# Designed miniproteins, single chains: the designs that were tried, part 91

Each design is a single chain, and the fold is of that chain. pLDDT is the mean over its residues in the fold that is shown.

## One batch from the design tools (miniprotein)

Design m3159
Fold by ESMFold2-Fast:
Structure m3159 (fold): chain A 91 residues (1-91)
Amino acid sequence: MKKEEEELIKKGKKLIEEAEKLIEFLEEASKTHLLPEEILELKKELEKLVKELKELLENREKVSKEEIEKKYKEVEKVLKKIRELLEPILY
């Protein structure tokens, strides 16, 4: 396996893990806190993006590196937006 491919896969797995932890946190937080609808909508978007990213990584032999990197950026953007919206509510 090319070293660059290993690093790309490792980055994807780390990003998926980070996103899944945030999704779990939001799911638990919604039981005890009134979360804005925008955060709940972003959670659904993040869940969809994580699923799409998992599918891209499973089919990585048939998918361009650029397409995978584009999906990483989409996931990172949603993660950042959720965190920025949560900070004034929970802290």
Scores: mean pLDDT 79

Design m3160
Fold by ESMFold2-Fast:
Structure m3160 (fold): chain A 72 residues (1-72)
Amino acid sequence: MEAVRKKIEEKLERFRKEAEDASPEEIRQLAMRVVNEVETLIDEDKSLTPEEKEELFGEFGKRLAAVVAELL
């Protein structure tokens, strides 16, 4: 769990930096990319239960929404 959360935060930080000077349309494209990357990361982790995967997806969604709100 913690290692996956750390990788998700690293991807969110990269998204924030790339989106800092981006247009709203570019921010949307970057958000779609980070969603796909995080979904793949969670799905590839064989140590996670289905419940843990749902929890991580939910946490990621809330974090992404907060970052997007700060950028717009």
Scores: mean pLDDT 81

Design m3161
Fold by ESMFold2-Fast:
Structure m3161 (fold): chain A 64 residues (1-64)
Amino acid sequence: PDVELHIESEEGSEGFLEGVKLLGEERAREIASEQARGAAEAVAKSLGGTKGTLHANLAGVELE
């Protein structure tokens, strides 16, 4: 069965701002996108390998 997940966060979020202070904007954005992908994959696996469209927008990054 197909499952659709949508995770969204603004670049102005507190977590993203702290990442920018420590790592710089570009690096913080890269880490946020990797974390969003990992979270989406973990959820998909917890659903017994269900395939679906995963939408994650952390710091303006979209995952499919």
Scores: mean pLDDT 52

Design m3162
Fold by ESMFold2-Fast:
Structure m3162 (fold): chain A 110 residues (1-110)
Amino acid sequence: GPVLERVRRGLLEAADRASQAKTKDEIVEYAREASRLAVEGYKAGLPKDELLDAGIEAAQRAGVRNPKASAAVLHAVTAAIDYYERGLSEQEAVKAPEEVARRALDELDA
């Protein structure tokens, strides 16, 4: 439906911007935007599996250009949905995945 199409396009845009980012902080910023879109879609009643599929597709496309962007977006989207389902506030569910994304980036640099 229109909400899924909007969220999917937003995730693709955020992931694409992350793939073009010049700094780790910029990658994390776009990963946070992906988390925000995932929570928004979940709140709008989109099925979790459709949101995860959209996140995976966005991460895969970003990964062709930048594997770090792929890892950050995938981990952020997955963590954001999980945290929101566990009862964290929307603000916390969007913010907490930033640490998950930073850790994924650090592991790729090792």
Scores: mean pLDDT 85

Design m3163
Fold by ESMFold2-Fast:
Structure m3163 (fold): chain A 109 residues (1-109)
Amino acid sequence: MKSLEEYIDEIEAAVRAGRDVEADRIANEFLKKMSEEEIIKFLDLLIERVKAETDPALVEGLVSYIARIILTNPKITKEQRDYILEKLKSIPNVSDEALELFELAAEGA
């Protein structure tokens, strides 16, 4: 099995290439096998990638990807979703538009 870091690298590459369906497929394949704790660790690592990213388009893509995971994964609670949203709000490189997309995706569940 690939490490969490290797999965994140593949997801970032897919998001960077505009292959959102492939990024979602990668997440769905391994997230089904993971505990709630491992899923939260995975999301924390994605948030660290958002913090390090300087390309606004990739920041927006990664934020949207995180929103889709939270929306589609039945292991993610409303409390955990709110926690992740608060973390994203604290990142200077995350635009208000990217946060709006996150909130709209989370509200449309």
Scores: mean pLDDT 73

Design m3164
Fold by ESMFold2-Fast:
Structure m3164 (fold): chain A 100 residues (1-100)
Amino acid sequence: APLSAEEMAAILAEELRRAGVPEAEIEEVAAEVRAAPPRDRLLLAAAVGVLLAARRLGDEELAARAEALLARLRAGEDPAALAAELRRLQAELQELAEKL
């Protein structure tokens, strides 16, 4: 069965909790994922993950790029058009984490 909005929000919340994100911020993010259109939920959850990880690692440029990607998604841009940029951000985040 396809992953529900509630299941996706719950998985994201658990990942953010393991990463030490404050509970109030987790609740806001989970609510946004639940409220998002079905077509946007997976990209929204992934982009929020990159944003919060970049902020924790202190990479302000990566965080700003993730925020710009989220703003484009929230403005109604096609998730497929944003997927390549998300993959670039995820690759840069992984490379940054490997340097620690």
Scores: mean pLDDT 79

Design m3165
Fold by ESMFold2-Fast:
Structure m3165 (fold): chain A 78 residues (1-78)
Amino acid sequence: SMKEIEERLKKFKEELEEEAKKLPKDDQEEFLSKVESMIKKTLEASKGKSDKERELLLEVMEGMAQMLLWVLKKEAEK
């Protein structure tokens, strides 16, 4: 359901916010801004979709967010 998706995205965002605290402040702001954009687009794309399509959209978005975090962590390492 949409309520379950919204709850899952809220928890995922909270987890990413915690991990982002390890980044420099400017990178935290950029990362969280991009994550908010991805969440908004995923919620819009999830409207009128089947449960299977919604799950796939969530998996893709979660993978993209984790990949972005990995890139930013690598940049912070030098």
Scores: mean pLDDT 82

Design m3166
Fold by ESMFold2-Fast:
Structure m3166 (fold): chain A 63 residues (1-63)
Amino acid sequence: TLDEFVALAQELQRLYDEADEEVQAALRRGLAAIEKMMLAGASAEELVRALRQTLADARALMA
């Protein structure tokens, strides 16, 4: 689960570096939500789900 989180975080960083401003904004919103979840004590499994959803939403915005 930690290895999954790290792999997804690296994938998000790669996507962010290549993304346009609209997709970067969507990724920032998703990351802000994940940060709030972390501060609230969310489990690693919940964080992995949120990160996967953030990536899926960002990819859906890409042409």
Scores: mean pLDDT 80

Design m3167
Fold by ESMFold2-Fast:
Formats: sequence, C-alpha cells, structure tokens
Structure m3167 (fold): chain A 71 residues (1-71)
Amino acid sequence: GKPLDWEQVEAEEKKLREMGLEEEAEIGRFLTRARYEGLLSEEEKAALTEALKAGEEAFKEKVRELKKELE
C-alpha cells in the first residue's frame, strides 16, 4: 500500500485548528483518510476536482455532501 505520513497530516490539522479553521482541518483529515482508504470512486474524485475549480465554497459543499453519503 501507499504509506501515509500521519504526523504531517496531524501537524497541518493542528495549525488549522490553532487558526480557528476547524472546518478546514476536518475537511483535510476526511479527504486524506478517504483517499488513503479508497472510499472515493473515480466519479466522486472528478466531482471534487471540478468543485475545486469552481471555488473554495463549492469545494467545501461537495466535501460535506460526500461525508454525509459515506457516514
């Protein structure tokens, strides 16, 4: 499998939380986990890529939608 640097992920999450960006920290952690565990289909990955091109709010909305579908 592809190893994941969880120490780096946790450090980035901590920085975002210290900045008061808890939603961004949660989104980052979810995306890293979903990618590592293969929870996202190719169609869902394409949808996230298109949402990111549309803007930050569109991207966050798509992540929230996918989180509800997976859990």
Scores: mean pLDDT 70

Design m3168
Fold by ESMFold2-Fast:
Structure m3168 (fold): chain A 71 residues (1-71)
Amino acid sequence: MSDEDKEKELKKFYELAQKLIEKYPEHKEVMSQAANLAMSFVREGLEDPEKREEYLNKAKETIEQALKIIS
């Protein structure tokens, strides 16, 4: 995956994080915490190209963990 592709994926996860509260309104506290953490990882990945893959994975894991908590 190119650095540009990783940047696009990070931006997609930022949008997904913003929509988590809207998708799961019954779990606002969990989704808000996950969204804020995932968005933080996306910002770090956008700032540091060498760590983009690491932060993309962390953002994805954060969202997946929140979904497991509410399941």
Scores: mean pLDDT 80

Design m3169
Fold by ESMFold2-Fast:
Structure m3169 (fold): chain A 75 residues (1-75)
Amino acid sequence: MTPEEVAKEMKEIYEKEKEKLPQKYIDEAESMLDDETLELMIKYLEKTFGVSREEAREMIISYRAKLILEREKEK
């Protein structure tokens, strides 16, 4: 999957599914992010979609929370 495809998936999840994501997985996703990787992804999303820093951060967290939720459902 290309970085652009991943970024579009992050935006889709943020816009349509963020309210349905359990807070437990959002908290877990946030705790697993290292600051350097988070900063690079935020700058990429700001440049690609013209979103704010806060919105970009929430997009990344929502995407990771969705990945955690999907993994838990497969167990």
Scores: mean pLDDT 76

Design m3170
Fold by ESMFold2-Fast:
Structure m3170 (fold): chain A 97 residues (1-97)
Amino acid sequence: MEITREELEALLREAARELASDPEFQKKFKNVTVEQFVGMVLGAFDTALSSLGLRDKEKLTLEEVEEALQRMIEANPDGKEFFEKLLEKVREKLEEL
């Protein structure tokens, strides 16, 4: 299975918006807007792709997506619980494709 980077970014934006709208997220990060969190997620994902040499790749395999999301979790220990929830939401959306 392969997904385009554009489709993957759309899934990440949707999952991040859902997560940032959670009351538990709002309680922990009361000064972070939904759109700021979306930007942070996309930036962290781009950094993870760059660390894997995948930044310029237009289509990603499911394995490459999971590796990049795992790198995001490892790079952001303070946000581990939210990045793990993000990974679960992205996996659910990918299974629908």
Scores: mean pLDDT 76

Design m3171
Fold by ESMFold2-Fast:
Structure m3171 (fold): chain A 80 residues (1-80)
Amino acid sequence: EPVLSEDEFNAEFRAEIDAITSAVKAGDQKAVEEEKKRLEKILEQRYKAMTGKDYEVKVEALTNAAGEVLLKVTITEKPA
């Protein structure tokens, strides 16, 4: 189960989510990759601070059939 609720996540990381969404809509692949990596590092640090465990975070930006940008965040506990 996620440590943060969807609403809590969206409230805390709104600026980062908006930056990725804007870059995707602009077609700026370099900005998309930079903003994704920034959010990934922030989430890794945040989850470690909350749980005491090391995590690997992957952020993916997806576009649905309606042209809306969706973020998929995968958080995995590091085995070592």
Scores: mean pLDDT 77

Design m3172
Fold by ESMFold2-Fast:
Structure m3172 (fold): chain A 72 residues (1-72)
Amino acid sequence: MEYLYPDEIKKRAEEIQKTYNVDLTIDAPEILRSVWDAIETMAKQGLIKKFSISGVWRPGVPGRVSVELSDP
């Protein structure tokens, strides 16, 4: 599995915010690339207004994802 780490996550979050006008908050040491690709796809389709991810994505510690959808 491929993971993204904080510096790459921050860079990608800034690009998505700038390109699609989405509010992203990421507070995680690593994120699966497949999860990031899903976020970018939803942002590109105009489906999300705000997205936040937090927590450790490793065994024994729960992560958290919150999504606010765009108005119709």
Scores: mean pLDDT 71

Design m3173
Fold by ESMFold2-Fast:
Structure m3173 (fold): chain A 92 residues (1-92)
Amino acid sequence: IEKVKKEARELAKEAGRAYALGDYERAAELNEKALKLIKEVKEKEPDKEVLVVLGEAQIGAAEGVAEADPSLRAEAEAAIAKIRAEIEAIKA
């Protein structure tokens, strides 16, 4: 599952960057690919690790969006903080 986790995170981060560059269609495509990989892991091993990877992917995407559009930065930062707190709670 570690290789799939890394691939999903990388796809989500690239999607955030694509969004930052104004390529929303590419960003959506990359996010869809990342979500599909996470779904495959969840079907085999539905555990806390799957939720952690999903949270990490969402953080990556939000960071990319905030970088592209400062008007969304406050909402993105709030979402990132909440997801980080949820990841820590899952690990506890």
Scores: mean pLDDT 74

Design m3174
Fold by ESMFold2-Fast:
Structure m3174 (fold): chain A 90 residues (1-90)
Amino acid sequence: TNEEKLRALANEVINKAEEKTPNADDPEVVEILNEFQTKINEVIENEKDIEKAIEEIRKLVKELQEKLKLSPEAKKEVEKILEEKAKKIK
């Protein structure tokens, strides 16, 4: 389903952001990752328009990257995963 594809997209994006974050075991980092996983899941559950859901997820991913203080290179890698997964959702 499109919901399953959006959840897979969310999990892959969060996993890549964690992978690219220094000190990913830091409690503050874990809290940020959990906060954004929850926010993205709420979008997936409540937004039935797939294009709008993807746009809201893009906004949340950008905010997540800023809170995690990711490097420009790490941000590009996270965005690449998001866009590659988004293309597979109709």
Scores: mean pLDDT 84

Design m3175
Fold by ESMFold2-Fast:
Structure m3175 (fold): chain A 100 residues (1-100)
Amino acid sequence: SEEQLRADLARTADGLYEAGKASLEKGNYTLAGILFTLAAGLWESVGDRKRAAEAYTLAGKAYEKDGDFEKAIRWYQRALELDPDNEEAKKLLEEVEKKK
């Protein structure tokens, strides 16, 4: 059923998000960015725009720590497309644009 598929995708996203946080903690910024982006895509696919925006914001932070400001800007912008009221993503986008 669609409900079972959505639940399974959301659970997979939760696991990827936790793995992304662990990778970020270990300083593996590229892997963290990939994991957060995958989690965000899964939450977006099940209509959880707020969690997707949170994960895209963390992907942006991971790429920013890796020095990839272009990817950081891209993912902060994507977060704001999904959640325009995300104050953290707004602030991070404003701050990272000054580094380009």
Scores: mean pLDDT 90

Design m3176
Fold by ESMFold2-Fast:
Structure m3176 (fold): chain A 83 residues (1-83)
Amino acid sequence: MMEEIAEKMAELVKKGKYEEAVKLYEEALREGIEPNVLAMASYAAALAGLGKYDEADRVVLEMRERGLRPDDKAKELLGLGLK
């Protein structure tokens, strides 16, 4: 389920395993699993960690357009990737 995937992605981002976090997100989307705020934040952070800042910014914009507000955990992950 997406909550478990999001937590695993957050762990991968904290470990610097950005490509694995991106793969998990893309696999979840292919399975039709709706992303939550933590998953989208982890995906944006992973993209930024890979130097894909434009793609990371698009994900953050999509979160805002969907009305998703990052919690403290998601904000921490976004801060790690986007700075």
Scores: mean pLDDT 75

Design m3177
Fold by ESMFold2-Fast:
Structure m3177 (fold): chain A 104 residues (1-104)
Amino acid sequence: AAAVKAAGGTTVPATLEEIKRLVDELISLAEKAGVDPETLERIRKLAEEILKRFPEATPEQREQVYGLLRGAVALARKYVEQGDKEKISRVLLAAMEAALRLLE
C-alpha cells in the first residue's frame, strides 16, 4: 500500500455543523428516494447518535467520519438519480453504522 498523504498536513478537522449538514442531506436524500418509514426512522436514530458522539471525537475520528459521510452523500445522490431506493437504503445505513463505529 502506497501512502501519498504526508503526516502533519494542514488538515482542519470537520466541525459539528458540517457533520450535521451531511446527516441532514442524507436524510433528505432518503426522503426524496421514497425510503420506507421504518428504514428512515433507523437512519434518523443513527444520525442522532453520530451527532451526540461527534463533539467528543478526536481530530482523526472527525476527519474519518466527515470523509465517510461526504462519500455517502455523493453515492446516495447518484442512486437517487438512478431511482434505486434499495441501494440508497443500504448505502445510508452502512455509512451511518460505520461512522458510529468510528466514534467508539
Scores: mean pLDDT 77

Design m3178
Fold by ESMFold2-Fast:
Formats: sequence, structure tokens, C-alpha cells
Structure m3178 (fold): chain A 52 residues (1-52)
Amino acid sequence: SPEIEEIQKKIDEVGKKTKQAIAAGNRQETRQLMLEESELTMKYMGLFVSQQ
């Protein structure tokens, strides 16, 4: 569904930002991005189950 595709794109973007934050040594930003990725993953799972 469009919602699942949108969330996958957001997860990819957060993943890219997380790698950048790790490379910069920014621990606070890395932690926040990891939490955001976790929240998006949970939302993805909920929508994925609803579509299956």
C-alpha cells in the first residue's frame, strides 16, 4: 500500500542519517535517530499486518 511504501522510504532516510551521525560521533543524534527508526518499524509492522 502507499502507506507502507512511505514508511519504508522514511526508514531508509533515517538509516542514512543514523550512519552520518555515527560518522560524526554525535551520540545524542544517533540515539534519537535509532528511536525514530524503532517507532517507524513498529508502525510498518502494524500496517504490514493490516495489509496481509
Scores: mean pLDDT 80

Design m3179
Fold by ESMFold2-Fast:
Structure m3179 (fold): chain A 91 residues (1-91)
Amino acid sequence: NAEQLRLAEEAIRLAKEAVKAAKEGDYLTAIGQLLRLIGIELDLERKGASEEVLEAVRLAIEAVRYALQGDIEKAEELLKEAEKILEELKS
């Protein structure tokens, strides 16, 4: 449980860095972070993570995908939703 939350926190941190990189035009860094995020999602699915943990990580992945398409506003919206889910899980 605590390990799954730690992985979700790491995913959201990586997604924030990826969105920032994409916003600054550093798409190679953003793509690299996206691949790391997909790895975290697969690890969490294999470990039987809760639906809420998986939802937070998937929203973080979607945020990076939108940022790579140039939709930074949508990316930041999705990151806020992912953070909200994570904070509710930590409460």
Scores: mean pLDDT 87

Design m3180
Fold by ESMFold2-Fast:
Structure m3180 (fold): chain A 90 residues (1-90)
Amino acid sequence: SLAEAVRAAVATLEPLTIKSEDYTLEVSPTEDGLKVKVIDNNGNLLGELVATLDADGRLVITKDTLPDDEVKSFALAILAIYAVEARNSL
């Protein structure tokens, strides 16, 4: 499942690639949080989210260049799952 893939990536601190029919999400751990890149089927960067973990384990978005649509909602859902799994793995 998506949650299992995210959990595995968090546990190993490895980049995670999630492919859909319309776009690819590249999820990368950073020193203090997470980066999500969204790339369309033509290889164009649609946008990027960068988030850091605060002292309570909450993600604070520090950069957001994603379109305000379903793509952004999906990227935010991935960030939320990552925040929960990172908190549980620490």
Scores: mean pLDDT 70

Design m3181
Fold by ESMFold2-Fast:
Structure m3181 (fold): chain A 66 residues (1-66)
Amino acid sequence: SSMQREQQEATQRALENVDSARRAALRSSPEDAIRMLEVTVENVSGYPEAKARAQEALAEERARAA
């Protein structure tokens, strides 16, 4: 159905946003990277797979800062 296609496309866009944030984080200071990834987690909160990937990236960046 068109609703399923729209949801699937929205999920793909959310995953692409996480990938873009991850790449930007690698080029940022630890503090800026953490802040950026925290915002990304909030922005993709409606998309479980994207949220999980964003949370993983945030945890990795926090571990590097510790």
Scores: mean pLDDT 85

Design m3182
Fold by ESMFold2-Fast:
Structure m3182 (fold): chain A 65 residues (1-65)
Amino acid sequence: PPLPEPIVSEDGKEVVVTVASLEELRAAVDMLVRGGGELLEFDEAAGYAKVRLPDGVVVTFRVAE
């Protein structure tokens, strides 16, 4: 089986952002997706979302409250 190298670069950097509410979560995701980002995951019940930016950075959003 092949041995893939881990993607550990500036383009593969993961950033975690805490937002105060589901409304802020939706707004942040919507802004990034409209800005060229790709929605990877969105769970309103868990207050969680992942968006991959065009430069390869993955932004993870979590609701604090």
Scores: mean pLDDT 71

Design m3183
Fold by ESMFold2-Fast:
Structure m3183 (fold): chain A 92 residues (1-92)
Amino acid sequence: MIEKSEEVEVEAGESKEITFKNTEESGTYEITVEATAKAVVNVYVNGELVGKVNVEAGESKSLTFEVKKGDVITIKIRAFESGKFKVTVKKL
């Protein structure tokens, strides 16, 4: 089963990173970010930027990208307002 979720608290003006290692299967994955505060989210695969999303307070946004087994997915959240952010990574 390839679904992993993590929640982080980020202070206004700060950044936090969530890292997932794909140990399961290669394929198309979806990242969903559920935000309680305004932020910019950058998604990296093996250090390369693959997507960017702007989220508002109470918003949920998703993006899809291809990942190979062994790839490292890094999600960097830059908060404009203090809040909680839930990130879910799921294979489609």
Scores: mean pLDDT 81

Design m3184
Fold by ESMFold2-Fast:
Structure m3184 (fold): chain A 107 residues (1-107)
Amino acid sequence: DEKKLEEARERGRREGEAIAAATSDTHQLILRAIGYILRAIGYIFEGELYLKQGNYKKAIELYLKAIEYAEAAKVLAQAAGDDSLVKVAEDLIKRAEENYKEALKKL
């Protein structure tokens, strides 16, 4: 359980770091961070739909993707110096982790 969470966090962090290293324009970093935030939100809502349908395994997969994308968004927001977007990404990470743990209890 914890290993899958850590792998998702690590993957997202590495993805965000790679994009930040390749991107010198602050405006482009902000746009990329927003894109990753929107994808993370989408994965959370899709996961919640599968959870409601009793497909806990699919919900778990989607929450792990949400964590990965939100972690990447956090790194990009930090690189851009946008504290508001950092907070949005952190709130999404927490929500996705809580949803992941809830779905695991249903297995």
Scores: mean pLDDT 90

Design m3185
Fold by ESMFold2-Fast:
Structure m3185 (fold): chain A 95 residues (1-95)
Amino acid sequence: NNVETVIEEINKLNLTPEDKQNLINYLKDDTVAGSPSVQRIASFLKEKSETNLGASLCVLNALKTRISETGKTNIDELMDADLLKDFADCVKKHE
C-alpha cells in the first residue's frame, strides 16, 4: 500500500511529533490540522502516493536531507525557497 509506505517514511523523519501526526492524520482520514505549510505537504504526499509514489518518496527524502542540514525539526521552519525547489525537482524527475 503506497499510503502505508509514505506513513512509514514520515515516521522515520526527525520531525516534531505534532507535525508527524498532522501529516499522518491527513493521509489516513483527510483530517485537516496544523499550519498551511504542513497542510501543503500533507496534500501533496496524499495526491502523489495515489498517482506517483516516487515523487512522494523523493519529497520525503528532500525533507530528511533538509532536517539533517539545518538541525530544524519543525516543518514551518524547514519551508524555504530551497526546499520548495527540491519538491519541484522531485515532481519533474518522476513525471
Scores: mean pLDDT 83

Design m3186
Fold by ESMFold2-Fast:
Structure m3186 (fold): chain A 68 residues (1-68)
Amino acid sequence: SLPSEEEMEGYALEIQAAVGYSIAQNKGVEEAKKKFQEALDLVSADPTSPEALERARKLLKEGEKILE
């Protein structure tokens, strides 16, 4: 069976956050690393919560902006 739309979104955010964390860690950008870690923690704790997913998306954007 295929995962639900919410589960797929959670998995996508988790992958994006993990990739962002790895890039931030390799570049030594601690502020971005913290944002991606917070996003990972939120998605891992409640991967189907709309509120958690929305917060994680904002953290991903903040981390990506710091890395620019």
Scores: mean pLDDT 82

Design m3187
Fold by ESMFold2-Fast:
Structure m3187 (fold): chain A 66 residues (1-66)
Amino acid sequence: MEEVYEKLRKLLEEAGLDPELYAPTIIIGARIISEMENVDFKEAVIRLAERLHPEVGKKLREELEK
């Protein structure tokens, strides 16, 4: 979880988005989606990041699949 948060925060900042605002929002949303829709937490984070910014979602997928 902490590693996912740190990678997401960095990618959001690199994309010119406010990481203090968007990273916590994505993590909270991903937790809700994961629990309610029985989706993997990392996949839920990636999907929300892709919805916000396609390039951030793509880079996050690559970083989490290492």
Scores: mean pLDDT 80

Design m3188
Fold by ESMFold2-Fast:
Structure m3188 (fold): chain A 68 residues (1-68)
Amino acid sequence: TIAKVKSESGLEYELEFTGDKATSTSSEPSKNLRLKETGVGISGTLTKEGDKATLVAGGKVFEGEVLS
């Protein structure tokens, strides 16, 4: 399943998950990383709620929708 999420700053990410969980990270390890721009790596967990997706990373919440 693929979800598209937006940060509070308007940054967009497409994440893959199975079931109701996902993690996303760049090719470089990330830790406690705040999202700064599209393409920046993050470490976090994506959860699904209906057709809405929520990503929690670095203490921040991002909202979006499931694309599958």
Scores: mean pLDDT 51

Design m3189
Fold by ESMFold2-Fast:
Structure m3189 (fold): chain A 86 residues (1-86)
Amino acid sequence: SDVEALLALVDLLRRELVEELGVPEEVAQTFADRVKAAIRARDAAAVAATGEWLLEQARAHGLSEEDLERLRRAVEGLAAAIAAAV
């Protein structure tokens, strides 16, 4: 289902946040948990708000502007996919 594919994509993004971008595991896990809850609730606004929170956390943890832009695009793509699915 589209929902199961989106949940799997969130888990992949969580792993990449930790392994490739150096985001703390607690931050990445909180992001994943909140986005999964929002997907199950069909709440695209909560997904967008969680994405903004993640970008603020990533900036505070010293991600480069290039990595922040890459992350912003990934979050926007995920939010758009969820909005289209609900």
Scores: mean pLDDT 81

Design m3190
Fold by ESMFold2-Fast:
Structure m3190 (fold): chain A 96 residues (1-96)
Amino acid sequence: NPLLRLIGLTLRIIGLIIEFEMLIKNKAPLEELLELLEKILELVKELYEIAPDDPLVKKACEMAIKACEKALELYPDNERIHKLLEELLEIKKKLG
């Protein structure tokens, strides 16, 4: 069921973003933040592949972009975070 998959992926992305906010608050190691952001990007890519025209995809992508921007406030020179942000911005550009 495409709709259930869309809803399930969107809820998982939201859950991972909440986990990210908790990791930031608890001053978790950079590697844990990176692993979580990489999982968020993977799910956003999957969401884009199954439903590119759905407004939930754009919203999930925008939330993921904000998470990367927040990570860059803490680690401004981290190349892995910059690469993750770049990939999310490319997805957002394709979404309009």
Scores: mean pLDDT 87

Design m3191
Fold by ESMFold2-Fast:
Structure m3191 (fold): chain A 95 residues (1-95)
Amino acid sequence: DKLKEAIELAKKALEIAETATTAAEIREAAELILEAARLLLEAAPDVARAIAVALRVIGYIIEAERALAAGDLAAARAAVIRAAEVLLEAAEAEL
């Protein structure tokens, strides 16, 4: 079940992001979130809603990368956490 896999990846990303102390850990969480978003897009019955969620998630990942470029690890972590939470809520709503 791709939706359950997306939920598992989003939960793992959230756990990594909440304990992240390095840019590498934040990027690892971001990669898991993007994979979960891909699975949501493939599995969700409401394609328009899934696209809207994916775009919002991508927006937070862009915010995280900009924060990392500025040396703001706390802002980058917060952005990745928001991305994971948005994706998790959306994926769980499809169950």
Scores: mean pLDDT 87

Design m3192
Fold by ESMFold2-Fast:
Structure m3192 (fold): chain A 92 residues (1-92)
Amino acid sequence: MSKEMKETIFLFRYISLLTEFLLEAEKEIKKVKEGKISKEEAIEKVEEKYEETKKEIEELAKEYELSEEKLEKLLKKLEELKEEELEKIKEV
């Protein structure tokens, strides 16, 4: 498998992991809006899912030989998305 092909497969899997993270975060926001859980519980669950997603992205980066520079940029984007979802919970 070429380096370009490895990077392409990594990006598709990365997008899938981001999508799963965002869907779980939105699910927790909905539960807060419906009064099913506290904001504090929702924040904790989003933080836990962030740590899981970060670890999975780091494992994939090793498998597909992604450069450290590219990995850092992608992890920063995940962190920015996490902060946006946490602010949505606080605004409920």
Scores: mean pLDDT 87

